# Ledger of designs, part 91: designed miniproteins, single chains

Each design is a single chain, and the fold is of that chain. pLDDT is the mean over its residues in the fold that is shown.

## One batch from the design tools (miniprotein)

Design m3147
Fold by ESMFold2-Fast:
Structure m3147 (fold): chain A 60 residues (1-60)
Amino acid sequence: SMDAERLKMLRFISKLLEENSLELTNEAMFIYQQKLKEGLSVDEAMKIAEEYAKQKQKEE
């Protein structure tokens, strides 16, 4: 069962939605998935996606 990892991801998405628009959250989640496919760890991919969202939010 991957339920614990899925719960971690749901909490991460909830945090992104709290701090960002839905569109920016979706974009950050795409970055997250891309980084996982590149072989990064879940924690590294989450960090990069969160930083991407923060940077884009400030540039708007």
Scores: mean pLDDT 81

Design m3148
Fold by ESMFold2-Fast:
Structure m3148 (fold): chain A 76 residues (1-76)
Amino acid sequence: TTASATAIVATLLANAATGATTAQIAAATGLSVATVSAILATLEAKGLVSKDPATGTYTLVGDPVAVSGTIQATLA
Protein backbone atom coordinates (compact mmCIF):
# COMPACT_ATOMS: atom_id res chain seq x y z
CA THR A 1 0.00 0.00 0.00
CA THR A 2 0.99 3.69 -0.26
CA ALA A 3 1.52 3.87 3.52
CA SER A 4 3.93 0.88 3.47
CA ALA A 5 5.73 2.38 0.46
CA THR A 6 6.05 5.75 2.24
CA ALA A 7 7.51 4.11 5.37
CA ILE A 8 10.05 2.06 3.35
CA VAL A 9 11.05 5.11 1.28
CA ALA A 10 11.47 7.25 4.43
CA THR A 11 13.80 4.57 5.88
CA LEU A 12 15.82 4.37 2.63
CA LEU A 13 16.01 8.19 2.39
CA ALA A 14 17.28 8.37 6.00
CA ASN A 15 19.97 5.80 5.03
CA ALA A 16 20.66 7.08 1.48
CA ALA A 17 24.47 7.19 1.94
CA THR A 18 24.89 3.66 3.42
CA GLY A 19 21.68 1.87 2.42
CA ALA A 20 19.49 -0.33 4.62
CA THR A 21 18.99 -4.10 4.90
CA THR A 22 15.55 -5.76 4.69
CA ALA A 23 15.74 -6.51 8.45
CA GLN A 24 16.56 -2.85 9.28
CA ILE A 25 13.67 -1.60 7.10
CA ALA A 26 11.28 -4.15 8.66
CA ALA A 27 12.28 -3.04 12.18
CA ALA A 28 11.92 0.67 11.28
CA THR A 29 8.53 0.26 9.54
CA GLY A 30 6.94 -2.50 11.67
CA LEU A 31 6.41 -4.63 8.53
CA SER A 32 7.47 -8.28 8.23
CA VAL A 33 10.77 -9.08 6.48
CA ALA A 34 8.76 -11.00 3.84
CA THR A 35 6.56 -7.94 3.09
CA VAL A 36 9.59 -5.61 2.89
CA SER A 37 11.45 -8.09 0.63
CA ALA A 38 8.44 -8.33 -1.73
CA ILE A 39 8.12 -4.52 -1.99
CA LEU A 40 11.89 -4.06 -2.46
CA ALA A 41 11.93 -6.77 -5.17
CA THR A 42 9.15 -4.87 -7.02
CA LEU A 43 11.05 -1.56 -6.70
CA GLU A 44 14.33 -3.21 -7.83
CA ALA A 45 12.57 -4.71 -10.88
CA LYS A 46 11.40 -1.16 -11.75
CA GLY A 47 14.94 0.24 -11.31
CA LEU A 48 13.98 2.44 -8.33
CA VAL A 49 16.24 0.73 -5.77
CA SER A 50 19.54 -1.14 -6.05
CA LYS A 51 20.86 -3.96 -3.84
CA ASP A 52 24.57 -4.10 -3.01
CA PRO A 53 25.42 -7.83 -3.36
CA ALA A 54 28.44 -7.48 -1.02
CA THR A 55 26.52 -5.98 1.95
CA GLY A 56 22.88 -6.89 1.17
CA THR A 57 21.84 -3.23 1.57
CA TYR A 58 19.28 -1.42 -0.59
CA THR A 59 19.69 2.19 -1.78
CA LEU A 60 17.49 4.55 -3.80
CA VAL A 61 18.61 4.90 -7.45
CA GLY A 62 19.32 8.49 -8.57
CA ASP A 63 18.12 11.52 -6.59
CA PRO A 64 16.70 10.08 -3.32
CA VAL A 65 14.00 12.80 -3.02
CA ALA A 66 12.84 12.49 -6.67
CA VAL A 67 12.89 8.66 -6.55
CA SER A 68 10.87 8.76 -3.29
CA GLY A 69 7.98 10.42 -5.15
CA THR A 70 8.23 7.91 -8.04
CA ILE A 71 8.18 4.93 -5.64
CA GLN A 72 5.10 6.23 -3.79
CA ALA A 73 3.27 6.82 -7.11
CA THR A 74 4.33 3.38 -8.43
CA LEU A 75 3.05 1.47 -5.36
CA ALA A 76 -0.14 3.56 -4.88
Scores: mean pLDDT 72

Design m3149
Fold by ESMFold2-Fast:
Structure m3149 (fold): chain A 91 residues (1-91)
Amino acid sequence: DMKLAEEIVKLAREIHEKGIDAEKLIEEYRKQGNLEMARLVERADITLYIAEKLHEIGLETLERLYKEKNLPFVKEQLEIEKKAIEELEKE
């Protein structure tokens, strides 16, 4: 499990940083009969997708709570999240 998790994280990072077309890479491994690598790439791609969507869902959830519950600290948290994204983009 530990080694599998490390391989998935490494591959997810490589897909993200190098702009790899994961769907195409999965198809090529399947054509080669390398089902193990195809599954590893698929899991890495899903992991990256979930991480990106979790960030989007977090912001959408905070905005919805602000509108529906009118919670002041939800608005403040949304501004903090936006600032954190800005700082990450600088680095």
Scores: mean pLDDT 68

Design m3150
Fold by ESMFold2-Fast:
Structure m3150 (fold): chain A 81 residues (1-81)
Amino acid sequence: GGKRFSEEERKRAVEVAQSTGLSRRQAAGLVDAIDLRGKISPADAEEIAKILGVSPEQVFRALEGLVEAGLLTRRGDVYET
């Protein structure tokens, strides 16, 4: 898999995800899923949305926020650490 987040990067990722409209708990769950997987496909985003109890659109907004913050890279439809 890709490189895992540092403790500082994880904290920053949670704050960025919260800024897109996720609760702190939802943001932490998303960041944990990203860190463990290293890559997030559209199917992964749909699964994560179901686990977190949010819409897929909310997950995609958070992923785009993380790309803007430099914490993820988008390659086509896939988000990577």
Scores: mean pLDDT 86

Design m3151
Fold by ESMFold2-Fast:
Formats: C-alpha cells, sequence, structure tokens
Structure m3151 (fold): chain A 72 residues (1-72)
C-alpha cells in the first residue's frame, strides 16, 4: 500500500518539477503550448489522462494569470 503511494508521489513530483520550469520560462501568449507540454510531461511520467489534463489546465492558468511566486 505505502509503496504504491510512494510511486505515485514520485511521478507527481517529477511532473510538477518539469511543469514548474515550463511555467516560469513562458509568457501568457504561450499558454496553450505550456498546457500541451505539461500534459505530455504528466503522461510520460505515468500519470492518468485525467491527472495530465488537470496539470495542463493548471499550468495554462498559471501562465495566463501570471506565474505566482511559490506560496510564502
Amino acid sequence: AAAAQAAEDERITRANEKIAELVRAHGPDQADEVARRAKEIALEEGLSEDQANALGYAAKQGVRDGAAPPAP
């Protein structure tokens, strides 16, 4: 049980690290490209299509609304 959660946490962590770099590097006019790349990254890391779509949407919004700095 714990091993399955650790494996999923590892996949989510890797995807989030790569997606965070994309969001930081791109402007709002590249939001659709960032969303596409974020989804591809999530799928490559083995996340579900639903999780990949959610991460893509979050990345797109982050770029469109201005990448917020990490929460204090």
Scores: mean pLDDT 74

Design m3152
Fold by ESMFold2-Fast:
Structure m3152 (fold): chain A 85 residues (1-85)
Amino acid sequence: GIQELLNKLKSKLSKGEEPSPDTITNLVSALNSESLSENQKKEIASLIASFLESKGINVSEDTILEVLENNPNLFIDSMKLFMSS
C-alpha cells in the first residue's frame, strides 16, 4: 500500500540513500488511483521535493502539492520520463 512506499522512501532518505526511481514512480502512480488524505498528499509532496533536490532540481513542496492535486497524470508522466533518463 501507499504507507509501505512512504515508509520505504523515508527509510532511504533518513540514511542518506537515494530512493529507487521505481519507489517514486509507484508513490506518484498511487496518487492517481488511491484516495489520499491531505496529510498523506503533503508528505508525498515533501518527499518528492527532497528527491528532486537530490537530482539538482529545485521545486517547492507547494508547487508539487498543487500539481499532485490538480494534474496528477501530468506529474506521473513527467516523473517517469525524468527517471527513465
Scores: mean pLDDT 68

Design m3153
Fold by ESMFold2-Fast:
Order: C-alpha cells, then structure tokens, then sequence
Structure m3153 (fold): chain A 79 residues (1-79)
C-alpha cells in the first residue's frame, strides 16, 4: 500500500514538472484532466484494497505521462 502511494506521489510530481514545462494551454489542461482521472481511479482501487487494479492504473498513468512528454517535444520541434 505505502509503496503504491509513494509511486503515485512520484508520478504526480513528474506530471506537475511536465505541466510547468509545457507552453500549450490546451495540452496542459488535457494532462491535468487525465492525471486527475487516473489518480481518482488509483485512489479508489487502493481504498478497495484492489492492489492489482491500482498497479494497472499506475502503469497507465506512467505511460500517459511518457506519451505527453513525447507530444510536447513534437510540438516544440526541437529536432
């Protein structure tokens, strides 16, 4: 339980750092919305002691954050 909560806290901090770096307001709002929705699902699973479901949503949140990082880099065209 405590480990999964720490992983969620770390992913939220990573998402907040990403949001701070993004210049596109529409993308910022999309990331906030997705992170909040997945955080709610993770917290519900943890409250129900459904650790397998919580781990699944944590992996999904991590994948979404990585996708948004790639999208941000694409929009900035830093190549």
Amino acid sequence: LEQLQQELAALKAEADALIAEIEDEELKEQIRSDVEALTDQINQALAAQDFDKAKLYLELLKARIESYKLLDELLKKKK
Scores: mean pLDDT 78

Design m3154
Fold by ESMFold2-Fast:
Structure m3154 (fold): chain A 64 residues (1-64)
Amino acid sequence: AALSPAEAAAVAREVAAEALARGLDDNSATKAGMAAYLAGASHGWDREGARAAGLAQAERVERA
């Protein structure tokens, strides 16, 4: 089911924290969290989809 804005924000914080734990900088972690938030809140993806979108963003930054 689609996430509420509050649920999407919670997933975004979790993804940002995970990106930081992987050794990404604050700007990269923020981008990963924002990707998760937009997937959940704007695109209507579920928790797993939103989390995957954020982690995919972190992986793209890590490879760039």
Scores: mean pLDDT 80

Design m3155
Fold by ESMFold2-Fast:
Structure m3155 (fold): chain A 60 residues (1-60)
Amino acid sequence: SAMAEQGVAAGERGLAAGEAGDAEAANRYGTLGVILGSQAGDQEAADQAAALGREGGRLA
């Protein structure tokens, strides 16, 4: 669904923020992605967004 795709995109933005040194933004975007994926009923999208946000936080 479009919402699940937006959730994954939010996670990817979180990863990009972490790569730029912003751990707080990485966590916020990862969390947003989880919310969007969960609301879409897409647990795989939610899990992917969470993983992307965590990796961004690690890289920051």
Scores: mean pLDDT 87

Design m3156
Fold by ESMFold2-Fast:
Structure m3156 (fold): chain A 123 residues (1-123)
Amino acid sequence: SEAERLAERIREKVKEIAKLLESYNSPLFKKMAEDILKAADELYRAVREGRPLEEVREIIQKLHDLLFKAYFFLKFDLDYAKNDPNVSEEEIKKLTDILNKFKELMEEIDRLVRQLLAVLEAE
C-alpha cells in the first residue's frame, strides 16, 4: 500500500539518522539510535498490520520526541565544543556536518509523516 511504502521510506531515513548518531562515538547517542530505530520499526509494523490511526499517531509522536531529543543533545554538544579552545576546527566541522545532516533528515521524515497521515486519514 501507499501507507506501507511511506512507512518504509521513514524507516530508511531513520536508519540514516541512526548511522549519524553512531558516528558520534558516544554510548548515549548509540542508545538513542537504538530507541529511534525501534520506534521506526514499530511504526512500519503498525502501518503494515493496519492498526488503528490513534495507535499510529502515538508511535509517530514517540518517534518525533526521540528525534527531537537527539537533535537537542547534538546541538548542545556542538555549542559546547565551539566554546572549548581544546576542540579542533576539524572536530567542530565534523559535528556541524552531523547536525546539519540530522536536521535535513528530520525535515524529510516530517514531510513523509505528513504524507503518511494524509493517506491513513483518507481510508
Scores: mean pLDDT 88

Design m3157
Fold by ESMFold2-Fast:
Structure m3157 (fold): chain A 100 residues (1-100)
Amino acid sequence: AMTEEERKALDAEVYEALGLIFYAIGKKDMEKGDYESAARAYELAIEQFEKAVELGAPVTPLLVEAYRNLAEAYRKLGDTENAEKWEEKARQVEAELQAQ
């Protein structure tokens, strides 16, 4: 009964919801100063959001914010290389969002 397109849309919504949960965990961990836990939570959030985009969901401001928040967590940990990597990814994805 469910079409392949309808299934993809539903799966994308599930990934977006999971991404929001991990994003919220990351923000809470940042507020507590648990930067290692925050980085892991934001990485999981990004993975879910990117999977939703692969399934046809639009790129959202939340994905850009997740990249920036992950970069900030890495900066707090003194990991400049990973911080710069995720800041660059945020800039690239923000440019895509502005082009839409």
Scores: mean pLDDT 88

Design m3158
Fold by ESMFold2-Fast:
Structure m3158 (fold): chain A 93 residues (1-93)
Amino acid sequence: AAREVAKRLAEELLREMLEERLEKNKDLPEEEKEEYLKRAEELIPPLAEEFAEADLSLIEEIREAIATEPNADTRRLGERALEIFEAKAEAER
């Protein structure tokens, strides 16, 4: 179903975001990285569900934010979010 596809994509996005942030923060101790990953395992599914239920009217706002975002990492995250909303829109047809 549409919602399940969107939820899976949201989970993948959230995991990628966390991994990229931990990878860039080389000063973060290994123990703290493990703690963040363990916490993410608990928080990502409910956050992904909220993201999958988000209003599709946000699609245009996300596109404009992506187009004007100077930070490449934030822009990429926005592009991934757009994929989730587009997948949801397609399946709700």
Scores: mean pLDDT 69

Design m3159
Fold by ESMFold2-Fast:
Structure m3159 (fold): chain A 66 residues (1-66)
Amino acid sequence: ADPRAAAESAAASKTADDAGTAAALAMFSHGNPEEGKRAAQEAGAAPTPEEAARIGERSGLRAVEL
């Protein structure tokens, strides 16, 4: 699976937090791409949608720190 597609799916599942969604995608593309790939894979493998959203939020918050 494409890590970027997984990150986009995880971000989309967190519709209540657009800023976190955008930041998660930014994390994947720059700043810390390894963290973004990890978060995308974890979100894709998460057992629940809530856990996938939490993974996306963590990546988004880290991206904001830049």
Scores: mean pLDDT 54

Design m3160
Fold by ESMFold2-Fast:
Structure m3160 (fold): chain A 98 residues (1-98)
Amino acid sequence: SMRDQVLDQARQRTVSRYGIPQDRADQFRQWMGQLTDMPDDQMVSQTRQMTRTMTRDDQRDFLTMTVEAGNVARQQGDVVLSQRFSNMSRVVVQVLRS
């Protein structure tokens, strides 16, 4: 699916551009896949709960990958998917500010 292609490209960028460990990027990719299978309201709620259990460093790394996924989706012309990843990124930012 286009969603899976976006997540795979975001995972690759997260590792290659930002030096985030492959195993961590793989875990984020799995979680983001599960989250994007949910309706938007449940996705937002579950992203918040999951992000709250992370370390601050993992929260920052997760933010990086969600932002990159939004950018990839936008570059591919999927405005709806880009907005979903943007919403996910905003939730991570809210948790980081807490």
Scores: mean pLDDT 90

Design m3161
Fold by ESMFold2-Fast:
Structure m3161 (fold): chain A 108 residues (1-108)
Amino acid sequence: ARVVEAEGELRVERSGDYVVKLEMDKPLPEGAAALVSLVRPDGSEVTLALAIGSNKGERRVRLEAGTYKVKVKLIDATPEMSGKVKVKVYDPETGELVAEFEVELKAP
């Protein structure tokens, strides 16, 4: 299996409870996995995973104000996997998008 990794940053302006959503433009093929980690300033991580056949994942999590490192890891059973991974953070009470990150993953 091929492994593709990417990193970025996500800024959370206000501490609170949030809904973190993962979206891909294409569903994961059989044998593939996608993992996204939000690394807090203290080094602890929140990890989200996408299921086979799904292009969406969601988790409710508490985030403190600060800058998070976003780590994306795709494990691909086929060399053709490419697309965009979006990480979106929403206020669960209002539905407002408060932060987002996008990475484009390319087949070699």
Scores: mean pLDDT 72

Design m3162
Fold by ESMFold2-Fast:
Structure m3162 (fold): chain A 91 residues (1-91)
Amino acid sequence: SEKKLEQATYISLLGDTSIKTREEFIEKMKELGFSDEEIKEIEKIIEEIRKLSKLPKTEENNERLLKLLKKYEEFRNKVHKRIEEKKKEEE
């Protein structure tokens, strides 16, 4: 199910299993201090990864997928860093 894959992606990015909807994802990202532009960029990356995952596994498509996965990982690292910074503010 596309909805389950989308939910799983949000959970993977934020480490929060309570996230069920796109609206909840956007709210959590804003709470972490991400701009509307940054949120749109990560949503675009996720959508392009999903589209490429349905295409034939050619060398060109695999290279494109790997580049997008690296961008996703870099963004996930930024998310995790902001979560850690928020934990320190609560201490």
Scores: mean pLDDT 77

Design m3163
Fold by ESMFold2-Fast:
Structure m3163 (fold): chain A 56 residues (1-56)
Amino acid sequence: SAAGARKGAERAEAEKDPSTQYTAGYHARKAGEESGDEEAAKRGEEALKRGRQAVS
């Protein structure tokens, strides 16, 4: 969970496709919340917001 949240956040930042970045960011935020890793959750949320502008 903790390792997954961190890896998820890194993956979300590495994604160039907005749709994939949104999905990865959403999962990273959720994993961070579940594991209590606030930094991972924050990074995931920021990636989610960037992807969201082009996701529907």
Scores: mean pLDDT 74

Design m3164
Fold by ESMFold2-Fast:
Structure m3164 (fold): chain A 60 residues (1-60)
Amino acid sequence: MMDLALATQVNEERDKGNKEVQDLIDKYSPLFQAALGDPQKSQQLGDQFQKEAQKLLDKL
């Protein structure tokens, strides 16, 4: 389950025009759409996205 604080930080960095954050969102958005019928795949993608997003935010 994605942390709301992490999701808020990702959205704020996207709104500031952070290209790395935008690229991460662009990468995962179609994958989440493709996984809408598969809850296990959606959970795996959510965990991967959260891990990658946290690593990006830790570098800022």
Scores: mean pLDDT 75

Design m3165
Fold by ESMFold2-Fast:
Structure m3165 (fold): chain A 80 residues (1-80)
Amino acid sequence: MPSALQQRLAALEARYAELLKRYDTLPVAVQNELTPKIVTAGLFIVSAQTSLSLGDDKSAAADLKNAEKLLEEVQKKIDS
């Protein structure tokens, strides 16, 4: 059965995919501004996946929190 952290990861992966679809429709100049945050958020998601696979819930929770913060900042910029 999925843990609370696994469910949180799945929700965050879905949100990341949705934001990538919106990102691809933006002007190149705006994409260039957001690229570092999108790339870094993706790296935190991959890190959280790895930590969960190893049973490191503490590291996974930290990575998920960092990814969520970055995606919130990306969302605010897209909605501006």
Scores: mean pLDDT 86

Design m3166
Fold by ESMFold2-Fast:
Structure m3166 (fold): chain A 79 residues (1-79)
Amino acid sequence: LRERLVRLLAEAIRAALAAEGLEASDADIERAAEAAAESLLALREAGRLQEALEVLRREAALAPPEAAAALEEVVELLE
C-alpha cells in the first residue's frame, strides 16, 4: 500500500509542478510524496479517512488532468 501510494503522490506532484512551469529535483518530489503518504496513512489510522478523501477529491477537481488521474487512484487505494 505505502509504496503504491508514494508512487501515485509523486506522479501527482510532478504533474502539478509541470503544469505550473515549476521545477523540483526527483529527490525533493519523492520526499514530498513520502511525507504526504505518511500524513494520509496517519489520518486513516486516526479514523479521519473520509476527511482526507474529501480533500483529495477537491484537489483532483482543480488539478491538471494528469495530476487529477493520479489523485483519483490515491482515493481508490484508500477506500
Scores: mean pLDDT 79

Design m3167
Fold by ESMFold2-Fast:
Structure m3167 (fold): chain A 94 residues (1-94)
Amino acid sequence: SVGDELLALTREHLAAILADPDDAALLRAAVQEFAAFAKRHPEYEPVALAAMNAVRDVAEAGRAGVPREELERWAAHSLEQIERLLAETEARLA
């Protein structure tokens, strides 16, 4: 589903940022992919923007020196939030 695609993209980009939070190219790639996703699926734009912001927040925290274990917990909470927003969006589109 479209929601499954967005969730998979979010997991992929969070994993990439957690592996190398100092790599600005990873954040730029994530922003571009979420923007392209929102353009293809306008009804999911609010969730795609929330996912982009979650990836950005984890990247900024990592670059600020927050320990990996704390970043992993924050990433997990962000994924739960995105899954919840997707469920709400899918219910409205049904």
Scores: mean pLDDT 88

Design m3168
Fold by ESMFold2-Fast:
Structure m3168 (fold): chain A 104 residues (1-104)
Amino acid sequence: SAAARAEEIRRKIEEEVEAVLEEDLAVLRELGAPERLLRLARLVAEMLRVAKLLEAGLMDAEEALERVRELAEEMVRLDPSLRATVERMLAEFERRVAERLAAA
């Protein structure tokens, strides 16, 4: 069924994102990274998960945009120096979402 196919794709995306995150966290810990950097790595992985789910058609554009905005705010709270970078990333994500909606 379509629902079973959607669940399989979702599981594969989540497994891929988790595997990359676990590798990144292991390297960061070996390098003695502070907890703040580990938390930032998790937020980046979650943004990637949202982007992949949106691309796969498994997450609504509105939901994806709301989630990415929330993650962006969390990143800036953890590291205010990232504000300009995060704002550029959000603008690019919003542009891609708008293009996707215009093509629907």
Scores: mean pLDDT 86

Design m3169
Fold by ESMFold2-Fast:
Structure m3169 (fold): chain A 74 residues (1-74)
Amino acid sequence: SIEDKIKEEMRKEAEKRGLSEEQIELIIEAFEAVVKNEQPSEEVIEGYKKLSEEQQKIAESLIMKGLERYEKLL
């Protein structure tokens, strides 16, 4: 699916930027929640609070880029 391709690209970019697998999965779960028009889980929200400022900016850029791609293909 297009969502799976976007998530795969997000994982690869996050990995290149030095995020851990655990941090990458938080970003993917946050993206999935936005796509479904749902509130992120408590675990995702708490995980985001533990990210550094630099990691949060990476997460924001990846999610925004993913959403832009997803919206253009609907």
Scores: mean pLDDT 82

Design m3170
Fold by ESMFold2-Fast:
Structure m3170 (fold): chain A 55 residues (1-55)
Amino acid sequence: SPQDQQRALLQQQIANREALIAAVQADDSIPPEDKARIVAILQDTIATLRAQVAA
């Protein structure tokens, strides 16, 4: 169904951002303060996407 497809796309977007958080945290070239800001933005985006899945 279109709703199942939308849910799958949202879950893929969540997984992609979780992978990006892991990559950012592993990247020693990024200053710790910048890592914290980037991770916070990505976590906020994930929270928004999870709310859309739950709706």
Scores: mean pLDDT 88

Design m3171
Fold by ESMFold2-Fast:
Structure m3171 (fold): chain A 72 residues (1-72)
Amino acid sequence: MIEKLKEEIEKEKERQARVDRLVAATLGGHADAGITYTPEQVAAIRARIERHVKLIDEAEKEGKPVAGIPDL
């Protein structure tokens, strides 16, 4: 049954697109404030955003949205 794998791949692509947008928005906002990051710091920010997106996905699976917006 390959259909479940296709659904998981689609969801992963959607999560990656969302993460990419959040990373770009976060870095853009910081750049407007005159802040620049090293590649290692960018990777750390991306990892935090990915974890946050996964927590939202898990909360949605449980039928409860995450309360509050953490600082990104």
Scores: mean pLDDT 70

Design m3172
Fold by ESMFold2-Fast:
Structure m3172 (fold): chain A 65 residues (1-65)
Amino acid sequence: SGRSPEELAAAGEGARQLGLSLGLDPAVAEATRRAIEAGDAEAARREASKMGSFFAQEAELAVLG
């Protein structure tokens, strides 16, 4: 991943908060946060895809920079 651990943690929390604010599944939002924090772009895309294609793309980009 091109992002620092601090950037990944912030991006993951941002994705979780956005998902929750839109009324999306809290368990999926949390799984997406953990995948982003781990720097796993494939896992982040896969988990976020359960919330929709927009979130899948954004989660992947959050890991990659």
Scores: mean pLDDT 81

Design m3173
Fold by ESMFold2-Fast:
Structure m3173 (fold): chain A 63 residues (1-63)
Amino acid sequence: MEGQQARSLLRSAARTLMSVDKEKGEEYLKKVDGTTEEQRKAYEEAMEETYRLMSEKGLKPRM
């Protein structure tokens, strides 16, 4: 995996999640300092959590 790309994607997903739930977004943002594998898993989890929370709160996802 390309660490730089995975890190960039995770940062974007975490920032989006922070707009919905600041605390959860910050937790995923800390995964940016982890391994590439951890960054990828955190990215997938952050995206899933973001869509779920946005759906529940009626917020529009930023694309």
Scores: mean pLDDT 73

Design m3174
Fold by ESMFold2-Fast:
Structure m3174 (fold): chain A 65 residues (1-65)
Amino acid sequence: SKMEELGKELNKLIEETVELVKKLRQMRQEKAPQSEIDKVEAEILEVQKETAKVFEELRKLQAES
């Protein structure tokens, strides 16, 4: 089903976000180079934008007229 496909995509994006956020927090605590921190922050932003789009599609499917 469309909801099942979107749910799987959302789950994958959530897993990617969790891994990147954990990495970012560790890098900040360990005072990693700013260039590496900026790169991970940009990746998080991209995944968050994709997650928002999938979430909106799921919301629309649940709000059927």
Scores: mean pLDDT 83

Design m3175
Fold by ESMFold2-Fast:
Structure m3175 (fold): chain A 91 residues (1-91)
Amino acid sequence: MKEELEKKLELYLKVQLAFGGITKPEEIEKLRKELEEALKKLEEEGLDYKEVVKLIEETLKSGAAALKERLPDLTPEQQAGAQAALAVYEE
């Protein structure tokens, strides 16, 4: 379960990094720490790892759908990031 959670969290992080065009190590580490802090709060509230994994999967799925719908309204730079994020999600 915890290993599955880590894999889903890494996928989510990769999607966010690709969409934002985030390449600086400092910015990557900041985002990773924010996600770790959010996870700790959920664990403190008594959420099961299985429920957290499901929430991440649902967030990725709905995020991908929303991103596809918004593609025509994004700037060319944002569209490139969005397409990169969708490619990461699909794998």
Scores: mean pLDDT 72

Design m3176
Fold by ESMFold2-Fast:
Structure m3176 (fold): chain A 84 residues (1-84)
Amino acid sequence: SAARARLEELLRRIQELAGRAAAALAEGTPEGVEEARRLLEEMEALVPELVAAAEAAYGPAFAERLRAALEADLARLREEVEKA
């Protein structure tokens, strides 16, 4: 379905951004921290679209679980960026 394809596309995008943010933080430089912060903002902006696609593909219960998981993962990354 179109909704499942959209969800898969968005999940792939956020996974790519998360990998880049982790790599940027691993550099241990101010430039890496700034890049990770920018990538975190990009990931946060994708959450509403991811949740909407998840709801359309698999229903509201699945979308709520995905939202909670994304919010927890992003909160952890935000803490790492702010700590650096």
Scores: mean pLDDT 89

Design m3177
Fold by ESMFold2-Fast:
Structure m3177 (fold): chain A 78 residues (1-78)
Amino acid sequence: MKTEEIKEAIFLESEVSLLIMQYHLARRLGDEAAAAEVAERLRALLEEMEEKLAKATDPLAIEILKNAIEAARAVLAE
């Protein structure tokens, strides 16, 4: 088990969760500019997570990254 890979995956998952919350809040407030800004940040984070997933070797880190990537993709598909 690679503790560093797991910690990094958890950190990225936390960032995805925060951005998803910010995106939904911006949309509820009708703030299209804020929603677009958060979507751009989420796209950048998605690219970073996909790169890290390709290099990840720890099974738990891989699972966390895959779940975070799926969550980000779901929001961006809205």
Scores: mean pLDDT 85

Design m3178
Fold by ESMFold2-Fast:
Structure m3178 (fold): chain A 83 residues (1-83)
Amino acid sequence: SSTQQALQVLDSTLKQIEDLLKSNPDLPDEVKTTIQQAIQEIQSLKKTVQSNPDNIKLITKQLFLTLALSSEVLLLINKHKKE
């Protein structure tokens, strides 16, 4: 189902962010806290998808928000590596 595919994308995104934290143990604590908050937000988006399995428009919105959050995490990590 489209819902199952969306959940796979969400789970893959969460794993990618967790792997980035493990690969960057020397990130400042404040940055790690911000990334942990992003993980919690994405987990909330996943729950919204699970609760609305036939709402394609809503699922698409949650996926877009997930992409935005993951992009912010990548930008934040890259900023603290280069600056």
Scores: mean pLDDT 83

Design m3179
Fold by ESMFold2-Fast:
Structure m3179 (fold): chain A 74 residues (1-74)
Amino acid sequence: SPVDQLQQQLDDLFDQIRDAVAAGAPTAQIQQLFVQFGQKYDELYSQMSPDQQAALEDWVLARVDDLRALADAR
């Protein structure tokens, strides 16, 4: 389905962001990946039911927390 395809693209973009952050990639490159992620998120969100939107929001919050933990690792 279109929702499944967009979710897979969002998962792939998140993996790219995580790997870029972990590798210390240039901030401009990481920002470009976040722009692409936001565009795919908006497209996916617009095609979802309210229950699916809530699940997607929880999914993103968990990933944001993971990225913050990765960035704060010393």
Scores: mean pLDDT 82

Design m3180
Fold by ESMFold2-Fast:
Structure m3180 (fold): chain A 86 residues (1-86)
Amino acid sequence: SGAYADPATAAAVAANLVEAGRELAEKVREAKEAPESVKAAVATAAALVAVAIEYTREVAPLTPEQAAALEEAARELREAVRELLE
């Protein structure tokens, strides 16, 4: 269903989410010295991307390697947010 109807589309979406998750994790780390409002904004964006990664991992027809890459990206993103908010 939806964008995950075929494995090629699922693979492309998964790859894009892995990249977005890693880039956002770095952005979250950069926000360590930012005002509280900016920290809240990047933490919120990170939480939404992490939910999208977890949903894709659960429902998309992914290879084990693709699923593992999404899990790692979500883990790194959640850890960056935890460290930011302490």
Scores: mean pLDDT 82

Design m3181
Fold by ESMFold2-Fast:
Structure m3181 (fold): chain A 69 residues (1-69)
Amino acid sequence: MEKVKKLAELNRIILELAAKYDLSPEQLRKVLDFAEKLVETKPLDEAIKEVQDYALSLAEEERRRRAAA
């Protein structure tokens, strides 16, 4: 699968995760950067799983930051 197609699929999933977890622009940028690196090293199915796990961990960080602010 072409890198562009992998990124398009991941971007769709990332936007769904950003809406679901109410990710900040900073957290969304981190997930997008992570996804771009994953498409260079992993197949699409593994990249999707890694992105989902990373977005969840960032959502937990965001909740802690809002509680601490």
Scores: mean pLDDT 78

